# Ledger of designs, part 55: designed miniproteins, single chains

Each design is a single chain, and the fold is of that chain. pLDDT is the mean over its residues in the fold that is shown.

## One batch from the design tools (miniprotein)

Design m1891
Fold by ESMFold2-Fast:
Parts: C-alpha cells; structure tokens; sequence
Structure m1891 (fold): chain A 78 residues (1-78)
C-alpha cells in the first residue's frame, strides 16, 4: 500500500542523510559520534521545515523520537 506520512517523512530524512554522506564520505567517516548525532538532529529539524505534512508528524513527541532514532541508526550504518 502507499507509505504513511511518517514513513514518507522518514524516507525523505534518510535521503537527506545519504546526500550529506555522499558529498564527502571520507570526512563523514572521520566525524565523532557526537557530531553524527548533531547531524541526525539537524536533518530531522530541516526535513520538518521543508515538508508541510511534517508539521503533523513532528507534533507527536513519540513519533519525533522514533524518527530521530531511525535516522541516527541509519547514519551509524554509513
């Protein structure tokens, strides 16, 4: 079936993460964990600003925490 708003938001956030990593993979691999965490938080925030439907998704703290955790986990696999 079609993706939920949360799933679409998560996919868009992960695409942003991948583009940041692919811009400079060597610099990315040298970043400490704390900086990778900051980038995950900034990606979620930035995605929230650029997608109007994200306002409803990010209004729920449980959804926001879930998305942030998923983005962070994805970042740590790159």
Amino acid sequence: GPLSPEERFLAAAMELVERFVLDDPERWRKLPEEKRREIAENVVRLAGLFWPESRAVLADPAVRERVLAAVYEYLMTL
Scores: mean pLDDT 74

Design m1892
Fold by ESMFold2-Fast:
Structure m1892 (fold): chain A 69 residues (1-69)
Amino acid sequence: SGEALLDFARTHPLGKERLETALEILRDYEENGLSVKEIAEKYGISEETVKRLIDDARAVLEELERRRK
């Protein structure tokens, strides 16, 4: 269920809309095998922004995982 991620999005500095985009970018990077450059071109953003969004998405997912422990 995505309810826990949406709850984190409401309290996370990234915000809900930005978190959803960051999670899609993380998925493209980790599951679809796209490079940072390819993701930057796909979304029309800088490679540095892609790296920040990947880091932010990972931080949220790690916090969610710690809460399940």
Scores: mean pLDDT 74

Design m1893
Fold by ESMFold2-Fast:
Structure m1893 (fold): chain A 66 residues (1-66)
Amino acid sequence: ISQQRREGIYETAKGHARQLLDMGYSKEEAAELTANTLEAVGRLLGLSDSMIEEMRELAYRATEEV
């Protein structure tokens, strides 16, 4: 995945995590739900397992920063 796509995924994950936290989910729940959402999107886009793993890592890191 390109640097530009990583940045876009990270910002999307941060927005998603913030929305879940605003809805009353815990940080742990927000991280898991965001990671699962990015995994589902990655599979629909036909990304490799290694790219999906990277997307899950980005979701957890993004949630830690909100």
Scores: mean pLDDT 80

Design m1894
Fold by ESMFold2-Fast:
Structure m1894 (fold): chain A 65 residues (1-65)
Amino acid sequence: SKSEIAKKIAEITGLSQSTVSKIFNEYNLSEKQAERVLLIVEMKKARGEKIGKEDLRRIAKLLQS
């Protein structure tokens, strides 16, 4: 579910689950698009990149299209 995806992203990024869920809703992401956001977040974490709220918005915007 989108809620489970948002929870996982929150755990990885240190953001609140409500912040992640708001970003998903702001960009009208489908569950499949949200799953792709999670994949990108996991890949960025593996590279040692910091993922803040603005980074998450950029990823969401890219996948919205």
Scores: mean pLDDT 86

Design m1895
Fold by ESMFold2-Fast:
Structure m1895 (fold): chain A 85 residues (1-85)
Amino acid sequence: MERFKVYAPKLAEETLAKIEKMLADPSIPEEDRKKLEELRERLKAAEEAFRKALEAGDVEGILASAREISEIALEVEELQKKLGL
């Protein structure tokens, strides 16, 4: 349990930085830009859910939000590879 308390916020920060860098690229197709914007919103919601779950001692919520952050990070990496970035 201790590792994901540190790892999940760091992963979220790194993933957000990747999204912002990709969105700054004017060559990104419109459909992929929309997908990145959706992923950014989902990531911010997951980070907020993770923080609230930590404050409440909600282990189920911590695990669910940490998993969501990991899934978003994977989708961002797959999109980055698809776009050759």
Scores: mean pLDDT 81

Design m1896
Fold by ESMFold2-Fast:
Structure m1896 (fold): chain A 80 residues (1-80)
Amino acid sequence: DLEALLERLKAEEEERKRQLEKNKELMFEITDQVLEAYELMKKDPEKGEAEIEKLREENPNMTDAALIAAELRQKTEEKQ
């Protein structure tokens, strides 16, 4: 039944959209935590490095992307 197949594909697409939005939210959260760790690293390098290491252990697949996003945000702020 083509109708049933289309409804299933729509449900899968909506679920992927929900997961993508959750992943974006988590990515922003991790990026903010990375930025806080960078600020902490300026004042206390040992604690800042420990926070980044913790983020890598808890979110290995997202932390590398969050590090790149944090670097881009810092460069954007420097442009002000």
Scores: mean pLDDT 76

Design m1897
Fold by ESMFold2-Fast:
Structure m1897 (fold): chain A 68 residues (1-68)
Amino acid sequence: MSELEEMRERARRDVALLAQNPRVSPEELERYRAVLDKILAGEDLTPEEQEVLQRTSSLVRETERRLA
Protein backbone atom coordinates (compact mmCIF):
# COMPACT_ATOMS: atom_id res chain seq x y z
CA MET A 1 0.00 0.00 0.00
CA SER A 2 1.08 3.60 -0.48
CA GLU A 3 2.16 5.69 2.52
CA LEU A 4 -1.09 7.65 2.27
CA GLU A 5 -3.22 4.47 2.25
CA GLU A 6 -1.29 3.14 5.27
CA MET A 7 -1.93 6.40 7.13
CA ARG A 8 -5.66 6.25 6.29
CA GLU A 9 -5.90 2.67 7.55
CA ARG A 10 -4.13 3.62 10.79
CA ALA A 11 -6.43 6.63 11.19
CA ARG A 12 -9.53 4.47 10.74
CA ARG A 13 -8.33 2.02 13.41
CA ASP A 14 -7.48 4.83 15.85
CA VAL A 15 -10.89 6.50 15.36
CA ALA A 16 -12.66 3.14 15.85
CA LEU A 17 -10.73 2.53 19.09
CA LEU A 18 -11.49 6.02 20.43
CA ALA A 19 -15.20 5.58 19.60
CA GLN A 20 -15.21 2.57 21.98
CA ASN A 21 -13.94 4.70 24.90
CA PRO A 22 -16.89 6.30 26.77
CA ARG A 23 -14.52 8.97 28.14
CA VAL A 24 -13.89 10.29 24.62
CA SER A 25 -16.54 12.89 23.80
CA PRO A 26 -18.04 13.19 20.30
CA GLU A 27 -16.43 16.64 19.99
CA GLU A 28 -12.95 15.29 20.79
CA LEU A 29 -13.46 12.53 18.21
CA GLU A 30 -14.51 15.09 15.56
CA ARG A 31 -11.46 17.26 16.36
CA TYR A 32 -9.22 14.23 15.83
CA ARG A 33 -10.91 13.41 12.51
CA ALA A 34 -10.49 17.03 11.36
CA VAL A 35 -6.77 17.02 12.20
CA LEU A 36 -6.24 13.69 10.41
CA ASP A 37 -8.12 14.98 7.34
CA LYS A 38 -5.75 17.98 7.21
CA ILE A 39 -2.67 15.72 7.44
CA LEU A 40 -4.00 13.43 4.68
CA ALA A 41 -4.74 16.49 2.49
CA GLY A 42 -1.15 17.72 2.97
CA GLU A 43 -2.20 20.82 4.93
CA ASP A 44 -0.05 22.39 7.65
CA LEU A 45 -1.23 21.95 11.22
CA THR A 46 -1.53 24.85 13.66
CA PRO A 47 0.14 24.44 17.08
CA GLU A 48 -3.31 23.82 18.60
CA GLU A 49 -4.00 21.07 16.05
CA GLN A 50 -0.58 19.53 16.78
CA GLU A 51 -1.56 19.42 20.49
CA VAL A 52 -4.83 17.67 19.54
CA LEU A 53 -2.83 15.05 17.62
CA GLN A 54 -0.46 14.55 20.59
CA ARG A 55 -3.32 14.20 23.11
CA THR A 56 -5.15 11.81 20.78
CA SER A 57 -2.11 9.51 20.59
CA SER A 58 -2.24 9.30 24.40
CA LEU A 59 -5.98 8.57 24.31
CA VAL A 60 -5.44 5.75 21.79
CA ARG A 61 -2.92 4.16 24.17
CA GLU A 62 -5.33 4.67 27.09
CA THR A 63 -8.17 3.04 25.13
CA GLU A 64 -6.00 0.06 24.14
CA ARG A 65 -4.98 -0.39 27.78
CA ARG A 66 -8.63 -0.34 28.91
CA LEU A 67 -9.68 -2.90 26.28
CA ALA A 68 -6.79 -5.24 27.15
Scores: mean pLDDT 73

Design m1898
Fold by ESMFold2-Fast:
Order: C-alpha cells, then structure tokens, then sequence
Structure m1898 (fold): chain A 83 residues (1-83)
C-alpha cells in the first residue's frame, strides 16, 4: 500500500531528524538534514493524503514540531533579553 510505504518513510524521517537534533552534530549537517527532511515530507504528502496516516505517526510528527517551536521560542526569548 502507498499509505503503508509513506508511514514507514515518515517514521524513518522523524527518527533520523530527532537523532540528529539530540546528538547535536555540526551545524551544517543539522541544517542540511532538516532541509532534506522537509523536502521528503512534502514529496510524501504529494503522494498520499495526510489524514490517511495513523494517529501514532501524526502524534510523533506533532511532537517533533512542538519541540522545534519550543527550541525556537527559547532562543528568541534569550535574544530579546539582550539590549
């Protein structure tokens, strides 16, 4: 099934991206990995309806997105405290 294939691809993308963020490799590697992940996600969503994905996959993606926003918000607040 195309949906099952997409599920597996998304899980692999999430796992790889999360691992990269946690292990904190060089900034260049991290940026490249994030950009590649976004491109791959776009290609997958062009092939399959996102609403057809299992709730478990959707929750994992939402968790990753929330962690990204939390990190961005934290960095922004630290920058705003500087004159």
Amino acid sequence: SEIEKAEKEIEEIIEELYKILVENPSEEVREEAILKALIKMGEIFDRVDPSSLPESIQKKWQELVLKFFEAIEKARKEAEKKK
Scores: mean pLDDT 70

Design m1899
Fold by ESMFold2-Fast:
Structure m1899 (fold): chain A 67 residues (1-67)
Amino acid sequence: SAASVASAARAAAHGSPRASEEDRQATIDAGNAGDAAKAAEAARRTVLSDGGSEEQAESAGKGVLAA
């Protein structure tokens, strides 16, 4: 649901404290808009910006899409 996507996007943003504020905010905004694909891509970028691996970024994106 859109609410689940928004919740998952917020969780990904809050879980990435070293990511830029812009990347975290973009992830939250995409989640709030209910755009699961855009929110998943933003979550992936946020994890990479936080210093995460490609595998961690893929996992975060899949989590948002599955919400």
Scores: mean pLDDT 79

Design m1900
Fold by ESMFold2-Fast:
Structure m1900 (fold): chain A 118 residues (1-118)
Amino acid sequence: MLTPEEAVEDVRAQIRRMAERGEPAVFTQELADRYSPEALVAAAKTALEFARESREKGDPRLQRATAQVAVAILSAAAYHKQRGADPELVEKAQEYASEALREALGLEGRIPDDFRLG
């Protein structure tokens, strides 16, 4: 599994790649299995920092890329919950990722209950 430090660098690389090239973040079930619950918390917090910075700078591409990565982290956290991971770490990852998604979508307004990215 990735360490928190490795997860931070991976998330930064994925967000930048999506913003610069329009390539989707690839968080398959295999990639979710590579992230520890601690790594997901670090990744989600990093996505939130990117969402806030991109919004302050008015970069809609970076905001959209961050939103997509936040959704992927939410999916990975749900996968870890199914595998009996520490619920406190899963809930922290989901909270930070949900905040990142809300911040990233600030230019598009309210998030619908049935919202999907991609």
Scores: mean pLDDT 74

Design m1901
Fold by ESMFold2-Fast:
Structure m1901 (fold): chain A 86 residues (1-86)
Amino acid sequence: RRPGREEEIEILTKAAEELGLEIDGEVRPGLIHVLFPGKEITKEEAEEISKRTGADIRIDGKDKQLVTIQSAEVESIIEALKLLKE
């Protein structure tokens, strides 16, 4: 069963903070935008992690360090964040 809206936002925010990632904009249920400073995320890396976690991973067209991660399952987003971190 999916966590409550406020609970999911808190869980995603804490996960990003624990990994030392910068959050870009608003955290929403099932959606987070994160910046990976000094790391350019490739399309191949995003596709591989998407397959492993089930999360949708989108790289920003202007800043390849900025990534949007989306999933109905909060655990999938957390795992994707960990794998993208290194």
Scores: mean pLDDT 79

Design m1902
Fold by ESMFold2-Fast:
Structure m1902 (fold): chain A 80 residues (1-80)
Amino acid sequence: MELTYQLEVRERVEDGLPVLEFRLEVDPAQRSAVLARLGELLTEPVRELQRRFEERLASDPDLRRLHEERQRRATEEALR
């Protein structure tokens, strides 16, 4: 039986971090079956987000500086 669902995925960068936003619409009768597969449904979007973010860090010095500043703040807070 084919699972009926709609998945929308949006990638963005916020405060130097990669962010994945998704919206899942599912038939209530198939909710448990779709949720059991949620990890599979998001595996490729998550991998693509990570790959694109790493490529952007390598090619975008402004994003890299913002990411480094974000990580530096997190490290300083962890050490205090």
Scores: mean pLDDT 75

Design m1903
Fold by ESMFold2-Fast:
Structure m1903 (fold): chain A 64 residues (1-64)
Amino acid sequence: MEKKLQEEIEESLARMALSVAKIMAKNGHIEEAKKFLQERIARLKEKPHLSDILRELQELLAKL
């Protein structure tokens, strides 16, 4: 039960990170967005339940 709540929180935080990176890139802070994405990806790669959102973060980084 506790694990499911933790997974939901972690997924929400990962989705917020994706949104923040997109906003940074749109405002011309592309290098900052890249560094932010790299740091978040490194932290989230240890969480297998976040594989889908992690892939989206990696795809955004590749497009920048």
Scores: mean pLDDT 80

Design m1904
Fold by ESMFold2-Fast:
Structure m1904 (fold): chain A 100 residues (1-100)
Amino acid sequence: EKGKELFEEVLKRLEEANLQDAIEAAKYGMERAKKLFPDNERLVYAAGIAGAGFALAEKLNDQEKMKEIADYASKYVRDGNEEYLEKAKEIVLELIDELK
């Protein structure tokens, strides 16, 4: 359940920072992935973290971080290597710190 743990950590940090658009993007990404691919747990949590990251990166006009989040999230879904999702999370947390 490392994906779930990392997603919950991101969600908590977004809530503490009152970043409502990113909270909604995270929940939407996870919910959409769960509806379309209910058995793909990696995709569900990766989509949640990526959704938050994309919303935050867009506010900062940071296309490079958006690309990095997308790359790491997709590698995690493909390979299952938790290191990729942890890297995506770290970038999202950096964006949260920039906006709070």
Scores: mean pLDDT 87

Design m1905
Fold by ESMFold2-Fast:
Structure m1905 (fold): chain A 93 residues (1-93)
Amino acid sequence: SVEEKLRELGEEIEKKLREAYENKNNPEKLAEKIDEITLLVHEAVKLLEEAGRSEEAERLKEEVREIIEKMFQENMPIEEALAELRAVFEEVL
């Protein structure tokens, strides 16, 4: 189902977000992890758009971008970022 795929993508993005945080002082590895997160978000966006949920797709994309910005530009703690990510995905499940 779309919901099962979105849950799996959310869990994988959470894992990549933890890996990005662990590499926050290594610019090359951080960029690699951000690229991996961007690809997974793109897959979630496509699933929502194909289901006719384009407004939710745009919102999810924007909210994940804001979480990444808060983490790496505003020093948001990883546990807070993960809680926000879980809330974002819960809204589309």
Scores: mean pLDDT 87

Design m1906
Fold by ESMFold2-Fast:
Structure m1906 (fold): chain A 81 residues (1-81)
Amino acid sequence: SSLEEEVQRLLEEARRLIEEAERALADGDFATARKLVERVVEILKRASELAKQLPEEKRKEVEKEMNELDLRVAGIVMRLQ
């Protein structure tokens, strides 16, 4: 469905930005890493809201992927402290 496609695009964008934030962090660019994390949080919040409208099976798949991305974000945030 169009909704499922939109959720997947948001998750792919979040993953791309997480990879950029991890690279920025490795380069010592903490300001860029923080800005990218803020954008990821907004994208994941939007994806979560849209996912509530998906069938249960699709919601569970999205939730599993989001949990993976949330853990990666937490890892970046800990290194920014």
Scores: mean pLDDT 89

Design m1907
Fold by ESMFold2-Fast:
Structure m1907 (fold): chain A 82 residues (1-82)
Amino acid sequence: VVEALRRVLEAGRAEAAKPGATALDVLRAITAEAEYLKSITDDPEVRDALEELVRELEEAVRQGASPEELLEIVEKRLREAE
C-alpha cells in the first residue's frame, strides 16, 4: 500500500508542477497511475486503498479543492499507511 501511495503522490506532484495545472488535471494524473497500479497488483488491499483514495479525491474536486489540497489528501493517507 505504501509504495502504491508514493507512486500516485509522485504522479500528482508532477502534474501539479506544470504551469496552469488544475485540480482536475491532478485528479486525472493520480487516477491514471492508480488504474495502472491496480492492473499489475495481486493485492486486493492495494486495489481497495487506491479505489478509496480516488473516490475521496473525486469528492474533494467536487467541493472545489485546489491541486495542493488534493496532494495533502494523498500525503495524509501515505502517513497513515506508514
Scores: mean pLDDT 81

Design m1908
Fold by ESMFold2-Fast:
Structure m1908 (fold): chain A 79 residues (1-79)
Amino acid sequence: MALSTVTALFEAEAREGVEEAVKVLRETPGAVAVSTEEAVHDGKPVIVVTGVFDSDEAAREAAKKVAEIPGVLDVVVSP
């Protein structure tokens, strides 16, 4: 079975948004794993929040909720 991944980018200063995204991803039915990492995107420090899901449908529903969080820069769903 192919896992689906949600990747959300936040500005490094948007710590509250990162914490909310982790909560949303973990609480979504079908969540397998959730992780955070510090990175640089377009020369700016960012936090990357990654959720792995057992289905594309679960990943898409989680991505919709994460996209509503203040401070989110981008949300991508990958098969």
Scores: mean pLDDT 81

Design m1909
Fold by ESMFold2-Fast:
Structure m1909 (fold): chain A 68 residues (1-68)
Amino acid sequence: EEDEKELKEQIETLESRLSDRLTPEALEKVIKKLKEVLKKIKKTKDIDEVQKLVAELVEYIYELEKSV
């Protein structure tokens, strides 16, 4: 529960930072990716797998920032 809260807070922080730097089209792609990851998180019971998915998502977001 606490780990999910921390994860959600980190995602919101990233979304806020990205909305300031990304075009609307790129932001929409990031939001879609975030929703897919969140759906997977809701289906899993393993916190370790969730953290790994978040790390991959953060890397993906970082790559998108470079592309803008």
Scores: mean pLDDT 68

Design m1910
Fold by ESMFold2-Fast:
Structure m1910 (fold): chain A 97 residues (1-97)
Amino acid sequence: SHRLSVEELEYEKERYEELLEIYKKLLNGEITPEEAAEKIRELAENKARTETEKKFLLGLAEILLQENTRESLEKEIEELEDLLKNFPKAVENAKNL
């Protein structure tokens, strides 16, 4: 269970890093909202381990198409960056528990 928990956390971290890259590219005008949504859908198909995760990512892509203001994207980027900054502590806690 301990080893599986660490592997699951690392897999989840990779998914959040990919989401962060998509949002940053969209914020910087490197991709369109439609392209960003498609990348998130691909992430849902390729990386989601559960139906709940898949639905979450698909819902996120749909929301992104409807709401993609600079302020909204900056908020999502900040939240993802904060999550990723705390990820090493979560992994170390899982290893030690």
Scores: mean pLDDT 74

Design m1911
Fold by ESMFold2-Fast:
Structure m1911 (fold): chain A 64 residues (1-64)
Amino acid sequence: MEAQAEQLTEEAVRAVERWYKEKGVEAARKVLEDGVQMARDLGLPEEHVERIREAGLEKLEELE
């Protein structure tokens, strides 16, 4: 995976964890949705966008 996609994936996972701990699951889901939309707006390939979404959802699943 390209370095930019890796960085965005790591940032999304960290954001999900931070917002979940501070404001709960709804806020964490919203932050993940916003991050996925940002990746699409930046023109990342769908495979990279999907990987960001999946990584964030995996982290959210762990935090439940």
Scores: mean pLDDT 78

Design m1912
Fold by ESMFold2-Fast:
Structure m1912 (fold): chain A 72 residues (1-72)
Amino acid sequence: MDSRKKELIERSGRLSRELARAIGRSDGQEVDRLLEELNKIFKEAEKLGEDVLKEVREEGNLAFDDELDEGY
């Protein structure tokens, strides 16, 4: 597997969880910062290929939904 792709996937998941938490706290400044960081990661993934971008987005969406979804 491409180590660069793996790093982007892991960073997307981590930042997406932080984004969900920031939204839960109503921290607008952190939400804006995290969205900017995620957009940078998605642009990097897009440059590597559409398949990489898809996996990075899927991991981010999964991590975000997992954190934000009603586990309770």
Scores: mean pLDDT 78

Design m1913
Fold by ESMFold2-Fast:
Parts: C-alpha cells; structure tokens; sequence
Structure m1913 (fold): chain A 65 residues (1-65)
C-alpha cells in the first residue's frame, strides 16, 4: 500500500522534472497534481496519473492553472 503510493508519487515527480507537470503534492493519502491550462500534453499526463491512482485505490485530484 505505502510502496504503491511512493511509486505513484515517484512517477508524478519524474513527469514534473521533465516539465510536464507544474506541481505534485500529497494531502494525506490524496495526490494533488497541478498542470498549466495551455499544456495539453501535461493535462493528458495528469489525467492518466489520476486514473492509475484510482486503480490503485488512492484519491487523486488534477488542478489546472
């Protein structure tokens, strides 16, 4: 359970490191991913990560700025 959450956060941080995401944070066991509203590829990556999080049983939120 914790290892799956850590792996998911690691994937999101990797996407952030290559400029696809603006921010990634944990609020308890909820992952919050922030993307630029003009970045269609970043939004696609954020939605895919949200889908993976839900499949693993975690709460996820995508914020568009």
Amino acid sequence: MKIELEALVGMALMAKSVGLLKDVRLEGEKIVITVDKSDAEGQKVAEELKKVAKELGFEAEVRVE
Scores: mean pLDDT 78

Design m1914
Fold by ESMFold2-Fast:
Structure m1914 (fold): chain A 80 residues (1-80)
Amino acid sequence: MPTPEQVRRAAELVREILKKAKSDEEFQKALDEYIRQHPELREAVMAIATEILRKSKNPVELSDEEIDEAVREAMERLLK
């Protein structure tokens, strides 16, 4: 189970990647690259990404404000 600190770090990362990504392919590539560089965050990053995908089928089409809300909600679900 990822720690609360890992979940918070993963949430911030996913938020930044979603705001910059222009396509699902770019988003996935950026996540894979970060997980490769930070394998300790893999579980937390995948958990946050999964919760966001449950809320929106096209997360890269979300506005910055919608991304902030989706990431916050995902983080709240993963943090007790």
Scores: mean pLDDT 78

Design m1915
Fold by ESMFold2-Fast:
Structure m1915 (fold): chain A 62 residues (1-62)
Amino acid sequence: MSEEQAAELISKEAGLSKEVVLEAIRMIKEGASREEIVEFLKSHGVSEELAEGVVDALLVLV
C-alpha cells in the first residue's frame, strides 16, 4: 500500500513510470546495493544525478 503511494509520488517527480519505481523499491527490499539501483534507473533513461535522488527518496520512504 505505502510502497505504491511512494512509487506514484516519485514517478511523477522523476518522470519515470510507476512500474520502474516499484521495481526499484523491490530491489531495495531484496538487498540490492545503491549502485545497482542507480544503474537500473539509468537504464530506464534517467541521469545519474536524478537516479541518486530517487534512491535517496526511496530509502527515506521505505
Scores: mean pLDDT 80

Design m1916
Fold by ESMFold2-Fast:
Structure m1916 (fold): chain A 119 residues (1-119)
Amino acid sequence: MEKEIEKLIEEFIEKIEKSKPKEALKLVREFVEKVGALAQKYGDKNKLDTWDVIELVEEVLKKALEKLKAYKKKTDSIEAAIEYLEILIKHIDAMKGKLSKEEAEKVREELDKIDDIID
């Protein structure tokens, strides 16, 4: 799994670097779906609970976010990907009960705005 995850992160970063902002948001969505599928497959094989699988997804999203933030020159596409990943990580924190009701509502509003841009 770790080698497959590292490859997914590298391919994702390369695609973001070459993308336009709207395409970058779609690429983040595709990346999260692929990471989720791999984490679930690994969880099923290793008999992990749902929270362990969610933790694996969160760790991968944080690694991708750190690599994007390390760019010396941030394009609009890199900035869009950073913003979307940060919102997705906050959404996971909301699911874990780590956010206030007001903060969780704000995260939902931000996700709805991104869905409107992508769709």
Scores: mean pLDDT 83

Design m1917
Fold by ESMFold2-Fast:
Structure m1917 (fold): chain A 63 residues (1-63)
Amino acid sequence: GPAEEELLERIEREAVRLYLTEGLSAEDAALRAMERLGLDPARLRELIAQGHSIGEAIREVVA
């Protein structure tokens, strides 16, 4: 829904910012973005370990 779409966009925006400005890997940037937004990064880490892309994993965490 709209709240999930806003959260997804906020996570992706923060992850891209961290990737570009802090020199983090795409995975580390996504995990850090989750932490900064008060979300548990453990589920994102688990989904990536299962073979999901970072974008797919973020979408599944917020759904």
Scores: mean pLDDT 82

Design m1918
Fold by ESMFold2-Fast:
Structure m1918 (fold): chain A 106 residues (1-106)
Amino acid sequence: SSEVQQLVKTHSLDELIARLQELVEQLKGKATIDDLLTFLETQKDKLSRSLYLDIKSVLELLKKMGAPITAIPRLFEQLREAGANEELLKKVISTLIVLLEEFLEQ
């Protein structure tokens, strides 16, 4: 997606995590992790297989933990502290931002 590529080029990882925090706060009390997983399945054809699987894995982990959607940004901060590749994190987070913005437009 051109939108995802522009977010990666124009925003730092910290800026992307902050934007993600704003979006999940807007969804607080309106959507669950299960709602996001259901929405992700409808968007599968718009995503590369690797990005789809990465986002699905994050959401399924949070679901298994019984975590609220507001835990999504905290998980990415923990992955960064654990030494995850920052460029990959930026791509995954930027993709999730675009997906959450589309979810909010429904």
Scores: mean pLDDT 88

Design m1919
Fold by ESMFold2-Fast:
Structure m1919 (fold): chain A 77 residues (1-77)
Amino acid sequence: MVTREEVAEALREIAEEIGEEGTLSGEEFVKRIAEKLGLSDVEARAVLAEAARLAGVSADNITGRDLREAAERILAS
């Protein structure tokens, strides 16, 4: 089972890899999240959807800045 701290760390790592203004497609984010956290595609997609919700953006193209905001909100919960 993945902790909220592990989710936040994975999102921060992806944000650092792509940069604050960097973007990936939703499918590419799902793949990276699944790989970093050892999750299924369905589970990783749920993580991406929650991150997008917390950042107030669409999951289709989310930025490194949005991922950092989502990570901070996850840890503040």
Scores: mean pLDDT 83

Design m1920
Fold by ESMFold2-Fast:
Parts: C-alpha cells; sequence; structure tokens
Structure m1920 (fold): chain A 74 residues (1-74)
C-alpha cells in the first residue's frame, strides 16, 4: 500500500540521516543538522497525518530533505 511504502521510505530516511550524522566529527555541527532534520520530518509527518498534504507530496518532501541533509553533512 502507499502507506506501507511511505513508512519504508521514512525508515530508510531516518537510517540514512543517522549514518550521515555519525560521519560528522564536529559535535556542534552534528547537533544542529540533527535538530533541523528532526524538526522538518516531524512537520512532514504532521502534515500527512492531518491530511494537509498527500502521501505523494510527503514522499517528495522527504526526498528533498535527504538531499539537503547530505549537502549540510559535507
Amino acid sequence: SAMDEFRALFLELQARIAELLASINDPAKRQKIAAEATRRYNEILDDVFVNKISVEEARKRLEELLEEVEKLAK
């Protein structure tokens, strides 16, 4: 189902973010990126939970978030 696919994508995103964060040697930079990523994916979850956005839009936003976190983790 679309919801099962979304759940799988969300778990993959969390795992990838954790991996990226583990590669950051600066604790302050790591904490800042972790806080920003957590805030943003919680907003996406809240928006899909209250039907403010579609599962398709939530997927797109999660993919965009991963790309942004990868850039910040450099």
Scores: mean pLDDT 80

Design m1921
Fold by ESMFold2-Fast:
Structure m1921 (fold): chain A 123 residues (1-123)
Amino acid sequence: SSIEKEKEEILELMRRLKSLLSDEVREELAKLFEETKKRIEENKDNSDKIVEIMREFSARLVELAEKHNLSEEVRELLREVVRRFNDLVGILLAMRESGEISLEEFNEKILELLDGLIEILKG
């Protein structure tokens, strides 16, 4: 799929997920995305650190799901959003390393997706 199409599908999954979440869980999830965004912005020239940040983010999301005893339906949607987001970041990192996209394009695509996810969770 094209990057823009995958981005739209991730955002739509997040809208569906949001409708199933309590205010407390939405706020915690939004904070995790905001912290992840900041860490990526601070480490945009370090691919190994971005991979580490994404692994830590995924682990924290599992912990959040367990802490709030989220339903299997919510857990499945959350896992799908995280999987697609991680896959997209991996594709963009590979494209950046191969020279297919610029550093500016990489940053723009990741940050726009993160902003969209944060806006959905907060709106």
Scores: mean pLDDT 84

Design m1922
Fold by ESMFold2-Fast:
Structure m1922 (fold): chain A 77 residues (1-77)
Amino acid sequence: SMSLLQKFLEEVLGKEAVEEMEKIAEELGDEYDPEVEKELKEKFAEALEKLSGVKVDPENEESMKEALKAAREKLGL
C-alpha cells in the first residue's frame, strides 16, 4: 500500500496530479518499466524542489530523502 506516499503527493501536487500518477501506476502494475519510473521520479523531484527550495537530483536517493524531509517539514507532516 502506498497510502502515506499518496497522501503526501496529494498535499504536494494536488488531487488531479495524484489521479494522473495513479493511472500510470495501474498501467505499470507488477511490470517494471524504467522509463515510467524515471519520469515519475523526475516529476516528484520537481515538486519536492518547488516545495523544499532545495535542488533535487531524481537519480540520487539521498538528495530525494533530504528534499522529502524538508518538504514534509514545510507541510507539517
Scores: mean pLDDT 64

Design m1923
Fold by ESMFold2-Fast:
Parts: sequence; C-alpha cells; structure tokens
Structure m1923 (fold): chain A 76 residues (1-76)
Amino acid sequence: SNTILVISGLSREEAEELMEKLRAEGYNAIINGTDGVKLYVTGLSEKQAQELAKKLREEGYNATISKQSFAELVKS
C-alpha cells in the first residue's frame, strides 16, 4: 500500500529547496498551503517512507508518516 511522508515546520524557501532535492532523487514531492507550508512525498512503500523519514529527522526536519490518501490528508 502507498504511504505518504509529511514534512512540516518549513519556511517556503526550505520547502522549495527540499522539494527540488527529493524530486532529483526520483521522489514525488509536492508543496501544499500558502499558510503553514507542508511538503508531501507520495507513492512511497512503507519501507521507503520509514527510511526517508529517519534520514530527514536526522537532518532536523519534522517528518511524519501517514497512510491516509493524499486527498484526505490535505483536508486536515
């Protein structure tokens, strides 16, 4: 099943830089929100989400794993 990674607490600039880096690595990274910027990484396996979340947390990012659909997640 597809898993989504949510990175929060970013400035707009930090979110855009991280999005471009993740896209360069082949991830489907999307920014949502004009107020309280969040970066979403979709289409991950559970293992890929856990590995990426660990890496991002080690770099100081607030990364959370979700199994909700993208449509449901962006409503909350």
Scores: mean pLDDT 78

Design m1924
Fold by ESMFold2-Fast:
Structure m1924 (fold): chain A 98 residues (1-98)
Amino acid sequence: SSAKQQKLEKGRKMVEQEIELLEETFKKLLEKLKEIAKELGLEEIIEEAIPSPAVVVIVKKELEKAGIPEEKKKELEKFEEELKEEMTKRIAELRAAY
């Protein structure tokens, strides 16, 4: 019983660390979206945006609708892929250390 509770607490801490990594990743992605929007004079689109998956999707759609240049779209796609690779490696390291 005590040993089982201790295992559950360690599991919870690991899940909390994975959630923190995901939140940090979406925050970085939203900051990149804000940077691109500001360069394009479209900062008003994301002025009050909070870091969440749903908000990221909405902001990307609004930037595409506003006519984001292909060069900036490629820059964003490259940044997203780099973040995805970094997150995947960090999660794998976290799980291997558990």
Scores: mean pLDDT 77

Design m1925
Fold by ESMFold2-Fast:
Structure m1925 (fold): chain A 61 residues (1-61)
Amino acid sequence: MLERLRRLAAEAGLDVHVLRREGDTLEVVVSDRGMTLEQALAAGRRPFLWLPRPDQPPPPL
């Protein structure tokens, strides 16, 4: 499921960095293409929690 998040980010011209995994939840940082994790954090990109679900409809319903 991480691959789908990476594909979406790549489509938007972004990279995904995984900080850690807790069960089904990933803590990730997204950055511009070619940035390292350190550079992304220095640029003010913040970690967020992402729960990979195979069947997640877009809101609102």
Scores: mean pLDDT 68

